Designed miniproteins, single chains, continued (2). Designs and how they scored, part 41

Each design is a single chain, and the fold is of that chain. pLDDT is the mean over its residues in the fold that is shown.

## One batch from the design tools (miniprotein)

Design m5489
Fold by ESMFold2-Fast:
Structure m5489 (fold): chain A 97 residues (1-97)
Amino acid sequence: MTRVEYSPLVEVTTSSGHKVLEMSVTRTDSEGRVTTATVLASRDAAGNWVLYATVSTNYTVDFLTPLLVTTLPGDASREELEAAARALAEEAIALRK
């Protein structure tokens, strides 16, 4: 039985002191294997939102390679950011097939 769980988009402070938005999507397959996609959204120098998706499994220690990247305008709503982050995370998980 495949289960997909979504975390809310929340503001977190990075180790460098910058505030970013973070969302996670976790897929558990019928064999109990867990795949988590984490999306971080930060502002670039032009004020646009840049979203980076990374993927981990329950047997992988933090291998933080950006898998997918997308951008949104700086005036994007929270709902647009949440929708984009969710879509990016779902695409990142799908690439693990």
Scores: mean pLDDT 74

Design m5490
Fold by ESMFold2-Fast:
Structure m5490 (fold): chain A 86 residues (1-86)
Amino acid sequence: SREALEADYDADVTALARALVEELVAELKNPELAEELRRALEALLAAGDIKGLTGLAMTIIVGRAVGEDPDAIAEEAVRLLRKRLA
């Protein structure tokens, strides 16, 4: 059913966002930024915010695709998440 496909999509987006954040965090030079990004991810996960998780994943994917510095990608991701979680 469409509901089962939507549940699979939500699980896939959740797994993708977790994987992208952990990969990005491993490359960050700023440990405070890494901790803030991890906390923002956990807040989205706790809220079941699939739109927020999708936005986070897309921010990382696009930043990587255009060759942005990992810390710059994380700063932009955190900036957008602070705006969303306020």
Scores: mean pLDDT 84

Design m5491
Fold by ESMFold2-Fast:
Structure m5491 (fold): chain A 78 residues (1-78)
Amino acid sequence: SSSQIQQAQQLVEQGLQAYKQGDYKKAGELFEQAAELAREADPTLAVRALLLASTAYDQAGDTKKAQELKEKALELSS
């Protein structure tokens, strides 16, 4: 649980770095990985990672995946 949260936080940091460099697809992939690792151990972190992934995929032009990730975040936050 603790190790999964730490790994998810590292993936979020890597995703934010990729996003700042304009690599939106890579950022989205890293944020999705973070969300999956955090899903059960830290749902709040998982929701944030899914919303970051949604924004990244939208910037990459993958509007369908962005919408799917936003819906997953909404479901998990309820």
Scores: mean pLDDT 89

Design m5492
Fold by ESMFold2-Fast:
Structure m5492 (fold): chain A 86 residues (1-86)
Amino acid sequence: AKPESLSVEVEAEGTEEALKLAEEARRLAEEALRLYLAGDPRAEEKDKEAVELLKEAAEAGGTVTVRVSAVVDGVEYSQTVVFPAK
């Protein structure tokens, strides 16, 4: 697919350790999204790694919100995930 735009935003609050884990998760999520749009099978592995780090950030006393958006062929794809989930 040829993306017209893509973005990954991470908002984090809590301990320094939680913020560090959240930033690493953001980097992996951004990489996973790029691999996914390129049709690369490694996208799933990177996405799983990012989700695991987001859980670790929440467990370290943080709250993390991840927003992912992309526009492909005029169609908007978006996802928002919050850790801890509820």
Scores: mean pLDDT 70

Design m5493
Fold by ESMFold2-Fast:
Structure m5493 (fold): chain A 52 residues (1-52)
Amino acid sequence: GPLEEGLRAFNAGRYEEAVELFRKAIEEDPSNERARTLLDAALAQLGRPPPP
């Protein structure tokens, strides 16, 4: 399902694809806290500045 595909994209460093897949997982089950947490993690990776 979209959650598993999102995890594969996330693990491959494809955070933009992971965001789309985690959003789809949330559309299927808005109560899925794991998908929401993973979406936040993927968005953080996209918006996180590089370490000093």
Scores: mean pLDDT 79

Design m5494
Fold by ESMFold2-Fast:
Structure m5494 (fold): chain A 58 residues (1-58)
Amino acid sequence: MIEKVAKGNLVAQEQYKEIVENGLTDDKLEALRKGLLDAGLSEEMAEFVVQSLRRKYG
């Protein structure tokens, strides 16, 4: 559980940086969503973050 949360947070941060620096793709958004969920965000909050990035960078 703890290791999954730490890994999810790291993946979410790395995918966010990758989207901002190198552009948005559906694969990056799905990896970000999965990382946020693993880090303990609700599905509603994870979807809000994904949709916000899609609007800003898509």
Scores: mean pLDDT 79

Design m5495
Fold by ESMFold2-Fast:
Structure m5495 (fold): chain A 66 residues (1-66)
Amino acid sequence: MKEKERELAIKATAEALRAVGFMLEGDQEGVKREIENLEKLQKEAESLGLDTTPIKRILERLKEMA
């Protein structure tokens, strides 16, 4: 369980960093793709009963900035 939580956290962090990079470059298509990837990771974490709060906060911030 802890290893799966760590794997999802690493993936979510990587997607969030890519999304921020796309925002700084003005790449709206890149931002949208990363939001979709993060939403998929959130659903996976929810299905596994993991804490989705960090992913949810990242998604909220990205949607506010897009």
Scores: mean pLDDT 77

Design m5496
Fold by ESMFold2-Fast:
Structure m5496 (fold): chain A 67 residues (1-67)
Amino acid sequence: DIDSPEFQDDVFLALTLIQATVAKLAGDYDEAIELVRKAIEEARARGFSPEVLAELEQMLADLEAAK
């Protein structure tokens, strides 16, 4: 299970969300925005579900609005 591509994609998403949230809480909105943008690009390249992409894009929009 841990070696499955699906599990690796889930880990990537979780780590990205954690890093972006930490940057946001620290007030580093530019870093958080860059992290989420890179995550969206990688998620699209890997064929993540529309729901995952929508979650990442919503996070990006929230960060840009809060900046």
Scores: mean pLDDT 76

Design m5497
Fold by ESMFold2-Fast:
Structure m5497 (fold): chain A 92 residues (1-92)
Amino acid sequence: MKLAEQVAQLLKEYLESQGATAEVEVEGDAFTLRAEGLSEKGKKLIEQVAEALRSGGAKVTLEFEGDSATLRVEGMGVTGGTAAALILIGEL
């Protein structure tokens, strides 16, 4: 299930490019991202990615704590995953 890994990796790379640290864990069509040191732009992008994935039918949990975020995605489909990847590629 390369799409979940690709979305998680693109999000990690984007956030690291903005000076954050990010960790990803992928399991099938699910992934968890934990990020620290987020800018306001990074937080907005995570929210946009989460919304794209939710709109595509995934179960998405997003929690912010100060400059940190945890994003859990389950049941990522091709439509939502492709939309999320396009958002991330457009920002990289």
Scores: mean pLDDT 81

Design m5498
Fold by ESMFold2-Fast:
Structure m5498 (fold): chain A 67 residues (1-67)
Amino acid sequence: SAEEYYQKGAELAGQGLRHFDAGDYETAAELFEQSAEYFEKSYELGNPVAKPAAEGLRRFAEGARKL
């Protein structure tokens, strides 16, 4: 369901944040990208809140890859 994809996206975002805080920027970027893909899928299935979440994680991933 849209909610299941949203939950998975949130879990991956949390993992990405922990890696970012540890200085593992490459791993954090990969996890943020995976999180965004799950949020994008949630949005496609009818969850409007998932769109800004996906956009935010894409931006965080891009920033992390530049570090």
Scores: mean pLDDT 89

Design m5499
Fold by ESMFold2-Fast:
Structure m5499 (fold): chain A 80 residues (1-80)
Amino acid sequence: DPLKELHELREEAKKNKWSPEEVIEKTLELLKKMYEKGENLGEILASLVYIRELRGEEVKKHTGPLTDEEIREEVEELLK
């Protein structure tokens, strides 16, 4: 369950006092793993949003679900 893995990663980060940079790195590893595994794009989106929050990027509120193409573009941008 990718959302469960993301939640566990967030709790582990708090427990082990990871730096924001370490949390971003581990979340990117999880995102890449989920993307390669063909997981649900909505679950991948949750990890993507978390990375953006950790980077302090202004979250443009999505009014509505991202398309599969928009999710792929964001993932590919992050995995560069």
Scores: mean pLDDT 67

Design m5500
Fold by ESMFold2-Fast:
Structure m5500 (fold): chain A 70 residues (1-70)
Amino acid sequence: MEEEIEERVELLLKVNGKEPKSEEELEELKKKVKEIEKEIEESLERMKEAIDFIESSSREELLEHIEKLR
């Protein structure tokens, strides 16, 4: 997971000729990527809860919920 993102960031920088000059620069980029990943993971968890609600709810419950969102 974390290693995979690290490898992707390194590859993107290398391909674009923007390879980090020092370990500190690479560490800062990894930190930013980890922050974004954590935010995405939290968002996905909330989305899974919403999907589970939709799958377990009756047609009438879903219609009521949709009306509240309108």
Scores: mean pLDDT 67

Design m5501
Fold by ESMFold2-Fast:
Structure m5501 (fold): chain A 68 residues (1-68)
Amino acid sequence: ALSVEQVRTMVRRFMEWAYSNGATAEQVLQGAETLLDDLREQGQISAEEAEELKEEARELARRWAEEV
């Protein structure tokens, strides 16, 4: 199984890469949530860890959506 720190790093890098390549904050968040659901279903992270990381992804996407 992956550690929470490994998954956090993977999700963060995915989100930053997608956003830098023109994806909207909403699209990036949807991709991150899908990735986290897949990892949870595969047993790589717990349901609690997946929800925690989703909250972190939502907060990051919200901050990017507020950028001018």
Scores: mean pLDDT 83

Design m5502
Fold by ESMFold2-Fast:
Structure m5502 (fold): chain A 64 residues (1-64)
Amino acid sequence: SEAEAAAKKGAEIAEEAVEKLRKEHPDVDITATIEQGADSVVATLTTPKGTATQLFSADRPGLV
């Protein structure tokens, strides 16, 4: 229950980071894959206009 709550909160932070990027780049189709761990969440973003992949950590939202 407590670990599940932490994982859900981390996923929400990762989703917010993805949504921010989509708002900043509305002309770019962004594909997001979110992976949940016990104490952290990692979001991988792929853009079709390039081979750019960005990793986000839920504990430290930003480029990992």
Scores: mean pLDDT 62

Design m5503
Fold by ESMFold2-Fast:
Structure m5503 (fold): chain A 92 residues (1-92)
Amino acid sequence: SEVAKQGAQEAKRAAEQAGVSADGEAKGPEVTITLRGASVPQMMAALAGGVSAELQGNEVEVRVEGDTVTVTIKGPTPESAGEGARAVADSL
């Protein structure tokens, strides 16, 4: 839980540093990262991060609605989900 929360917060911080409004939430082995007002390059970066998180063994869903991108990472463990969130952070 704590590791997943740290990953979610790191992704939020990275998105904000890239100039997009963001939220990160963690609940058990699931991390949700929401980007609001994202540009197309930022959306592509979030998708790349999602692919990286999936390659790490997480289940990843990326949803795009207008300029809002939601990345949901469901890991076998909170630690795995947190590392997935870090992959999204590293892509932003």
Scores: mean pLDDT 84

Design m5504
Fold by ESMFold2-Fast:
Structure m5504 (fold): chain A 60 residues (1-60)
Amino acid sequence: IGVLAKATEDFEGKTPEELSLKKGDIVEILEILDGEKVLVKNLKTGEEGIVPKSILEVIS
């Protein structure tokens, strides 16, 4: 099981690689890409993409 995190705020993806999230969405962290970016999967939609690490709160 991957690391679970919760979006702490709404995020709008600006590029095709970025994933849009709503505050409260639960994501699985798949890969840490660089110091501020992570690849995640939205567990509600099944969509994958890159989001800023700063908007996520690790929950498990």
Scores: mean pLDDT 81

Design m5505
Fold by ESMFold2-Fast:
Structure m5505 (fold): chain A 84 residues (1-84)
Amino acid sequence: APSPLERLIAEIEELVAKYLAGELSPEEAAERLARLTDEAVRLLSPEQAFELLRLTAEALAALADGDVEAFRAAVERMIAVLRA
């Protein structure tokens, strides 16, 4: 079975794919991303959790602005934290 972090990475990747396909509004994407981040923070070191929260704030700001490239960049960095 995948680890809890591998499951969260897969759910974040699915969220991004659905948002880019127009299947999720920015508000729905933000709600789901915040929920996944809350789960991930409980599984990480304090240093990784702090970095993840900072990157999540960047991703949420990008969603609010409709900046797809900034959103993608922030999420790629979030996934890198979860894989570290």
Scores: mean pLDDT 87

Design m5506
Fold by ESMFold2-Fast:
Structure m5506 (fold): chain A 55 residues (1-55)
Amino acid sequence: SAEIRELVLREAELTLKALLYRMQGTPEALEKAAELEEEADRIAAELAALVAERR
């Protein structure tokens, strides 16, 4: 579905951004990476729920 596709792309974008911040290695960048990773984890949980609903 369009909703699943949108969530997959959003999770991928957040994960990539988090990786780029982690590569910078500054305390500020690591804080941003953690925030983005937390958001990506929330989206991953929503995706898991939608997939389970679809069976």
Scores: mean pLDDT 84

Design m5507
Fold by ESMFold2-Fast:
Structure m5507 (fold): chain A 55 residues (1-55)
Amino acid sequence: MERIVRAVELLATGRYSVREVAYRVGYRSVATFSREFRAAVGASPRAVAEGARIR
């Protein structure tokens, strides 16, 4: 599965921070991950993570 698709799934679970998801899908830089994620998804990883982490 492509890294960004996997990242969306992981963020949607609410179990991981943006940093943890970035590293888990193989990015070594959160900044690079955030840029690529926004370009692909149309929203920042933080925005997706914040929505998913409401408990």
Scores: mean pLDDT 75

Design m5508
Fold by ESMFold2-Fast:
Structure m5508 (fold): chain A 63 residues (1-63)
Amino acid sequence: SLEDVIREVAKEVLDEHPNASLEEIIDRVIRKLLERGFSPEEIKKNTPLIIKIVEEVYKEKHG
């Protein structure tokens, strides 16, 4: 699912950038989704979902 892809990308970004801020992680996740073939229109449409999932993964990693 789209949620599973976003969650996997968020985990990869957090592992690569453990000291990055939440905002930096969100920006990096969006970049990786674009690199994986998501269009700018798909990113814009799903921005609230992307933010929600990235925040959830960030909290799980940082307590």
Scores: mean pLDDT 86

Design m5509
Fold by ESMFold2-Fast:
Order: C-alpha cells, then sequence, then structure tokens
Structure m5509 (fold): chain A 55 residues (1-55)
C-alpha cells in the first residue's frame, strides 16, 4: 500500500539522519536540529505503522 511505501521511505530517512548525527559535532546547533528531525520522523513512522495495522 501507499502507507507501506511511506513507512519504508521514512525508516530510510531515519537511518540517514542518525548517520548524519553521528558525524556532527554534538555541541553544535546542527546536532540539535538533527535530533529534532529524528524525533519527528520516528513519530511519523509510528503513525504509519498504526495506520497500516488498521487497514
Amino acid sequence: SKREELLRRNEEAIERLREALESTDPDSVMALILKLMVDGTETLAEHLRKAIAAE
């Protein structure tokens, strides 16, 4: 389904963001931004998983 495709892409985005965070200075503003992005994408993945389970 479209939601399964979105979940897959979202999981790939989370992996890329975590990799970027690992290579970023932990004391930088960029690290804070990346942490917020990871949290947001993880929340979206949870919503997509619930939507798929409800189909």
Scores: mean pLDDT 82

Design m5510
Fold by ESMFold2-Fast:
Structure m5510 (fold): chain A 65 residues (1-65)
Amino acid sequence: MEELIKQLIEQIKSQLPLLDEEARKEVEELLAKAEEALKQGDYQSALDYVQEASAIVSQEIARKL
């Protein structure tokens, strides 16, 4: 589980350059919360934060198509 969540975080980080400054800041904050949840062993909260970050990335990329 931990490795899977870390992989998802890295995938989202690779897409940060595609985002506008405001969206990038919001996603970075969510990823920081996800990493903190992982340190606490709270995999459910970490997944929730990753899903929120992924949704923002998807919405911003769709606007640029």
Scores: mean pLDDT 82

Design m5511
Fold by ESMFold2-Fast:
Parts: C-alpha cells; sequence; structure tokens
Structure m5511 (fold): chain A 67 residues (1-67)
C-alpha cells in the first residue's frame, strides 16, 4: 500500500529531525559543561544517525513511487 510506505517514510524523516535537534541540544549542554571531546563524539554519531534515518526514508519513498 502506497500510503503505508509514505507514512513510514514520514516517520523516519520525523525521527531524523528529532535526532538532529536532540543531538544539537546534547552537544550544547556538553560544551557548556566543558566536555568538548564528548560533544564532538555525540555530534559525529548524531550526524551519522540522521543520515541513516534520511536514507531509510528516501528508500521507502522510492518504493512508494515505483508502484
Amino acid sequence: MVEELRKEAERYRQLAENAEKGTKQTVQGLREAGDEEQAKVVEEQGKKMVESLLKKSEELEKKAEEL
């Protein structure tokens, strides 16, 4: 069902947006606490997680369009 695939793709996109916002908030908190090394680790891990979620969303959108 096209609607199911699009709805799932949107959920992954929302997860990516939430992950990006959460990562930025966590990184800011760590930097304010003086933990720059941990802030960089969290920032890089968050970036990879966002990329993975967006990739999943794009693949689901492709499946919906290939009907």
Scores: mean pLDDT 82

Design m5513
Fold by ESMFold2-Fast:
Structure m5513 (fold): chain A 56 residues (1-56)
Amino acid sequence: SKTQLETLLLLYRIALNSEKFMAEVSKNPEVKARNLEAARELEKKIEELKAEIERL
């Protein structure tokens, strides 16, 4: 349902903010890179979900 997709979108946005924060505070370059990659993947999922919601 649209409400379930909107809830999932909110959860992905929270996860994205967490990954960005972890990337910013990490002193380890490899950990920072992994968190940034996770953030980019979440950004893609958010855009896909937004498109899915818009089709409803």
Scores: mean pLDDT 86

Design m5514
Fold by ESMFold2-Fast:
Parts: structure tokens; sequence; C-alpha cells
Structure m5514 (fold): chain A 62 residues (1-62)
């Protein structure tokens, strides 16, 4: 599970990087992948936060 949390954190970092560049579509994809990884790791709270960020980015991409 530790490796899944590390991968999730990397995707959150990539999502923030894309968000800063205004690439909301890419940011949403990274946050969504982070959410899945944290769910697999058993970190449901962080997974939910990442999923909410992904949805926010999807709205900004439209």
Amino acid sequence: TWQLQQQGSQHIQKGKEAEEKGDYKTAAEHYKKASKLFKQAGDDETAKEAEEKSKEMEKKAK
C-alpha cells in the first residue's frame, strides 16, 4: 500500500503542475488517477479529496 500512496502523491503533484499551466484536462486526469490509487491504498479521505479536485478541473476545462 505504501507504493500506491507514493504513486498517488506523484499524480497529485502532476495534477497541480498541469493546473498551474491551465491544462485542466490533464490536471483532472492526474487527480482522478490519484483518487483511484489512494482508494487502493485504503486512504479513502485523500481519495475523495483527489476525486473532488478532478471534478473541479473537469468543470474548468469546459
Scores: mean pLDDT 82

Design m5515
Fold by ESMFold2-Fast:
Structure m5515 (fold): chain A 61 residues (1-61)
Amino acid sequence: SDAPDTPEARKGEEHLLLGIHALSRGDLAAARRHFEEAVRYARAAGDEVTEAKAQELLESL
């Protein structure tokens, strides 16, 4: 299924990417904050794929 194309969906994807970047640097605190924001925006957008990915990464911290 195609991902939603809304400002909220784009912010969810952006925060997911920023969280992955923070995680690659060992900044667990920044990664957690970004994954939490990714979940929030993805939920608001109905983007179940981005929400699931962000939740899985958040649980891995």
Scores: mean pLDDT 85

Design m5516
Fold by ESMFold2-Fast:
Structure m5516 (fold): chain A 93 residues (1-93)
Amino acid sequence: MTYEVTVIGGRGSMPAGSEKVLEVRSSDTAEQIAERHGISPEAARTVEEALRAKPADGAVFVNGIPVEGMTLEEAKALSEANPDLIVVVVREV
């Protein structure tokens, strides 16, 4: 399966509130994601863990923990308020 993953903020990876959109496969490893997309190892691991959980479309993860009912706009606001958090939004393509 192919996913469109939005990575928002994260300590040392991107500015608070900024986003990076990645096209990833469910079989991709954190190492492959980090190398291909130039994101931090922590962000790449969070993406891999989210994909391994077989997430529903629109699923949001904060530092690898699933959060129900959070929108992309709320995720960006959370990142701006808490720049040390890594927020990942998964969409099925």
Scores: mean pLDDT 74

Design m5517
Fold by ESMFold2-Fast:
Structure m5517 (fold): chain A 84 residues (1-84)
Amino acid sequence: SRDENIEKVLEKLREMAESGDEEALEAAVIAYAYLRMLEELGGPEEYRKRVEEILELALKKNKNPEELKKKLEELEKEYEELLK
């Protein structure tokens, strides 16, 4: 059901775009991009769980944009460390 999960994520991203929630959409797109990169290149399961957690949080209707920004910033730092 890997393809099903990807399609569900894309469907939720379209819904977010239509709702006009720019902060959540931006966070979800970035988190999804990192998840896709990890899926193609491989990586620690712990890191993948963090990406999925951020994506899930971004796709919720009752979300905190500041919290999403902080988690994305942490994710970017962790990704840089994985490239070492």
Scores: mean pLDDT 65

Design m5518
Fold by ESMFold2-Fast:
Structure m5518 (fold): chain A 75 residues (1-75)
Amino acid sequence: SSLDVARFVGLVLGAIAALDEKNYEEAIKILEEGKKRFPEVKETFDKAIEAVKNGDYEKAREYLLEAMKKFDEKL
């Protein structure tokens, strides 16, 4: 639904904002919560979290953009 899309987009944008602020712990926390709320993107969010933990913030952003595309296709 439009509401689920809006919530998902807000969550992804929140994670990206945390990454931009170099608040990596908050970014991981947001993505862990997102995995619980949106199981369909769990694997992509797991990869984003791993990228953040490895210091690969650009790859983390790529995974988040991929998650947005996958989520839009399923709704």
Scores: mean pLDDT 83

Design m5519
Fold by ESMFold2-Fast:
Structure m5519 (fold): chain A 109 residues (1-109)
Amino acid sequence: PEPVLEVHVLATDDPASAEERAEQFRKDGELLAEVAEKMGHPEIAKLFREIGDLAAELARKDTPEARRFAVSAIGEAFVALHEAFTDPEAALKRLREIVERLKQKLAEL
């Protein structure tokens, strides 16, 4: 049996506060970073933490657009973690692009 990570993301569709959503995104980033560190990729781990922090800042804006963008970015980060097992350079590039998109979205809001 696989870990039930997808069900936990859906379960947070309760009327959670912006702060509760922000803390969850920070925890998601830290979880991804810990896995990357175990794989021996400290640069990738640093980017996962940065993505979690930026997604948390978007969640604090408390708009449907900001929440949707943060959820999408965390989803792309999970894809990058899988990519890191076979192509860490491609994963690193993808994560840098996610960070730049998150920074741009925060500047627009």
Scores: mean pLDDT 80

Design m5520
Fold by ESMFold2-Fast:
Structure m5520 (fold): chain A 65 residues (1-65)
Amino acid sequence: MSPEAKEHFEEGVRALGAGDWEKAVEHFKKALEIDPNFKEAKAALGYALRQLGRTEEAKKVFDSL
């Protein structure tokens, strides 16, 4: 896994802990741009999207797992 994908994933997890769902979504998307097969980032992205009420986008992400 690239260090950049991992760093964005860790920033996203930090944003989740702070309740900043929008920032979490941004970082998980960036991690997936670098590593599209980063399953943990996909799962976390789906979770963050659900917290934002973006249910259709969350479903699409989970369906891609």
Scores: mean pLDDT 82

Design m5521
Fold by ESMFold2-Fast:
Structure m5521 (fold): chain A 77 residues (1-77)
Amino acid sequence: SKKEKIKEELEELLKEIKEIAEKMDLSPEERAGMDDFIKDIETLISNIDTLSLEEQELALKVAKGTVEKLKERLAAQ
């Protein structure tokens, strides 16, 4: 189903975010922000079945955009 695919994509993004976070040279404040973001995505995945398909698609779009910005930052570092 579309919901199952979105959940799988969010789980892959979470894995990628964690890998990026480990490679980034972050200040303590930036690390705290990254940890909060990871926790937010974990919470979203945990509650994914309570969300509408539209809400799930929006959340995935936002998460993908954040990951792309993090990849750009890592590449510039």
Scores: mean pLDDT 80

Design m5522
Fold by ESMFold2-Fast:
Formats: sequence, structure tokens, C-alpha cells
Structure m5522 (fold): chain A 68 residues (1-68)
Amino acid sequence: EEEKRKKELLEKARELIFKEASETIEAIGAAVKSLSEDEEKGREELEEELEESDEYAKKAKEALEKYK
């Protein structure tokens, strides 16, 4: 039944999205901590994590809009 398959795919997509967001938040937190220990090195790490987060947010918005 298509309805059941659709629901399972949406649940898997949501789990993947939330897991990825959680991991990104933890990575950003680690980069912020590094920034307090070494300003120049930590700044570069934080910028990389923020850029990765922006790309993820864009993909997540596109997926959610298609679901609506």
C-alpha cells in the first residue's frame, strides 16, 4: 500500500534530518570551545561548521517544502 510506504519514507527522512542537525550542533559547540583555546584556529573551524550547517538547512527546507 502506497500510503504505508510513503509514511515509512517520511519517518526515515525526518529521523535522518534530526540526526544530522543534532550532529551539526555538537560540532559547532566543539568549534566554539576550540575558539576559546585558540582564536585563529578555532575561528576557521567554526566557519567551516557554520557553512556546512547552512548547506544542510537549505536541503532540509527543500525536502520539507516538497512534503507539504
Scores: mean pLDDT 64

Design m5523
Fold by ESMFold2-Fast:
Structure m5523 (fold): chain A 70 residues (1-70)
Amino acid sequence: MKSWIEIAYEKEDEISEEFEKINASSEVKKELQELWKEMLEKMIGKSEEEQKKLVEEWYKKAKELLEKEK
């Protein structure tokens, strides 16, 4: 089974490719990077289940940000 790390990086690649395709602003790209960093900081000391939930939360926020930029 895929680890939360594999899932997170696959999702990050998908989001990054979409942001590049729409030529997103530097401000939006900075916000996306902040969301990713916050997620990673929250991962410390969490169980695998909690880490997967944090990845899901980040992905939802990233997709919302992407749709607003389009």
Scores: mean pLDDT 80

Design m5524
Fold by ESMFold2-Fast:
Structure m5524 (fold): chain A 67 residues (1-67)
Amino acid sequence: SEKRKKILELIGRILRLIGEIFDLERKLKELKEKNGDEKEIEEIEKKIEELKKEIEELLKELKELDE
């Protein structure tokens, strides 16, 4: 089924992005605990927000495929 293939591809992309967010959140926590560079903290926070928006768009695509 073409629909099933698209769903699996979207799920795979979402899972990859979730993994990237968790890796970045771990790095962010370490930087904050070590009083790391404020610019690096801001860049990581921006990247996390960008990835979250990408996940929201992919979740919307998944919902539309079920309708």
Scores: mean pLDDT 85

Design m5525
Fold by ESMFold2-Fast:
Structure m5525 (fold): chain A 60 residues (1-60)
Amino acid sequence: VPLLRPETLKVAAYLGAVAARIEGREFVFHVPEGLSDEEMEALAKEIEEKTGVKVRFERR
């Protein structure tokens, strides 16, 4: 079961950002290995533009 798909991560990040905004806290999303830096940057920018919440991605 491919849980590391960019689409799945995008939905999870979006929902997490909305929840963090409601709670008034910064959102940090821990990304599993295998996602490229370019994909992470594109995802972070899109979520920030859509939600207005600053998203930080960290590799484990």
Scores: mean pLDDT 68

Design m5526
Fold by ESMFold2-Fast:
Structure m5526 (fold): chain A 64 residues (1-64)
Amino acid sequence: SELEEEIKRLQEELAKNSTPEIRRRLIEALKELYHQRIAAGEDVELNQKKLSILEELEEMLEEG
């Protein structure tokens, strides 16, 4: 999917240039991917756990 390709690109960019903007964008894309996987019934429990962790991390990065 386009979203999975975007995530891969963002991971590669983050490895080269770790900026808050790239990190935030990657978290946003990963959350969207996990939501799509949950909606499709794929590894629901694992993806729900990953999503919850990302949501907590996002709050810490922005407001914590």
Scores: mean pLDDT 79

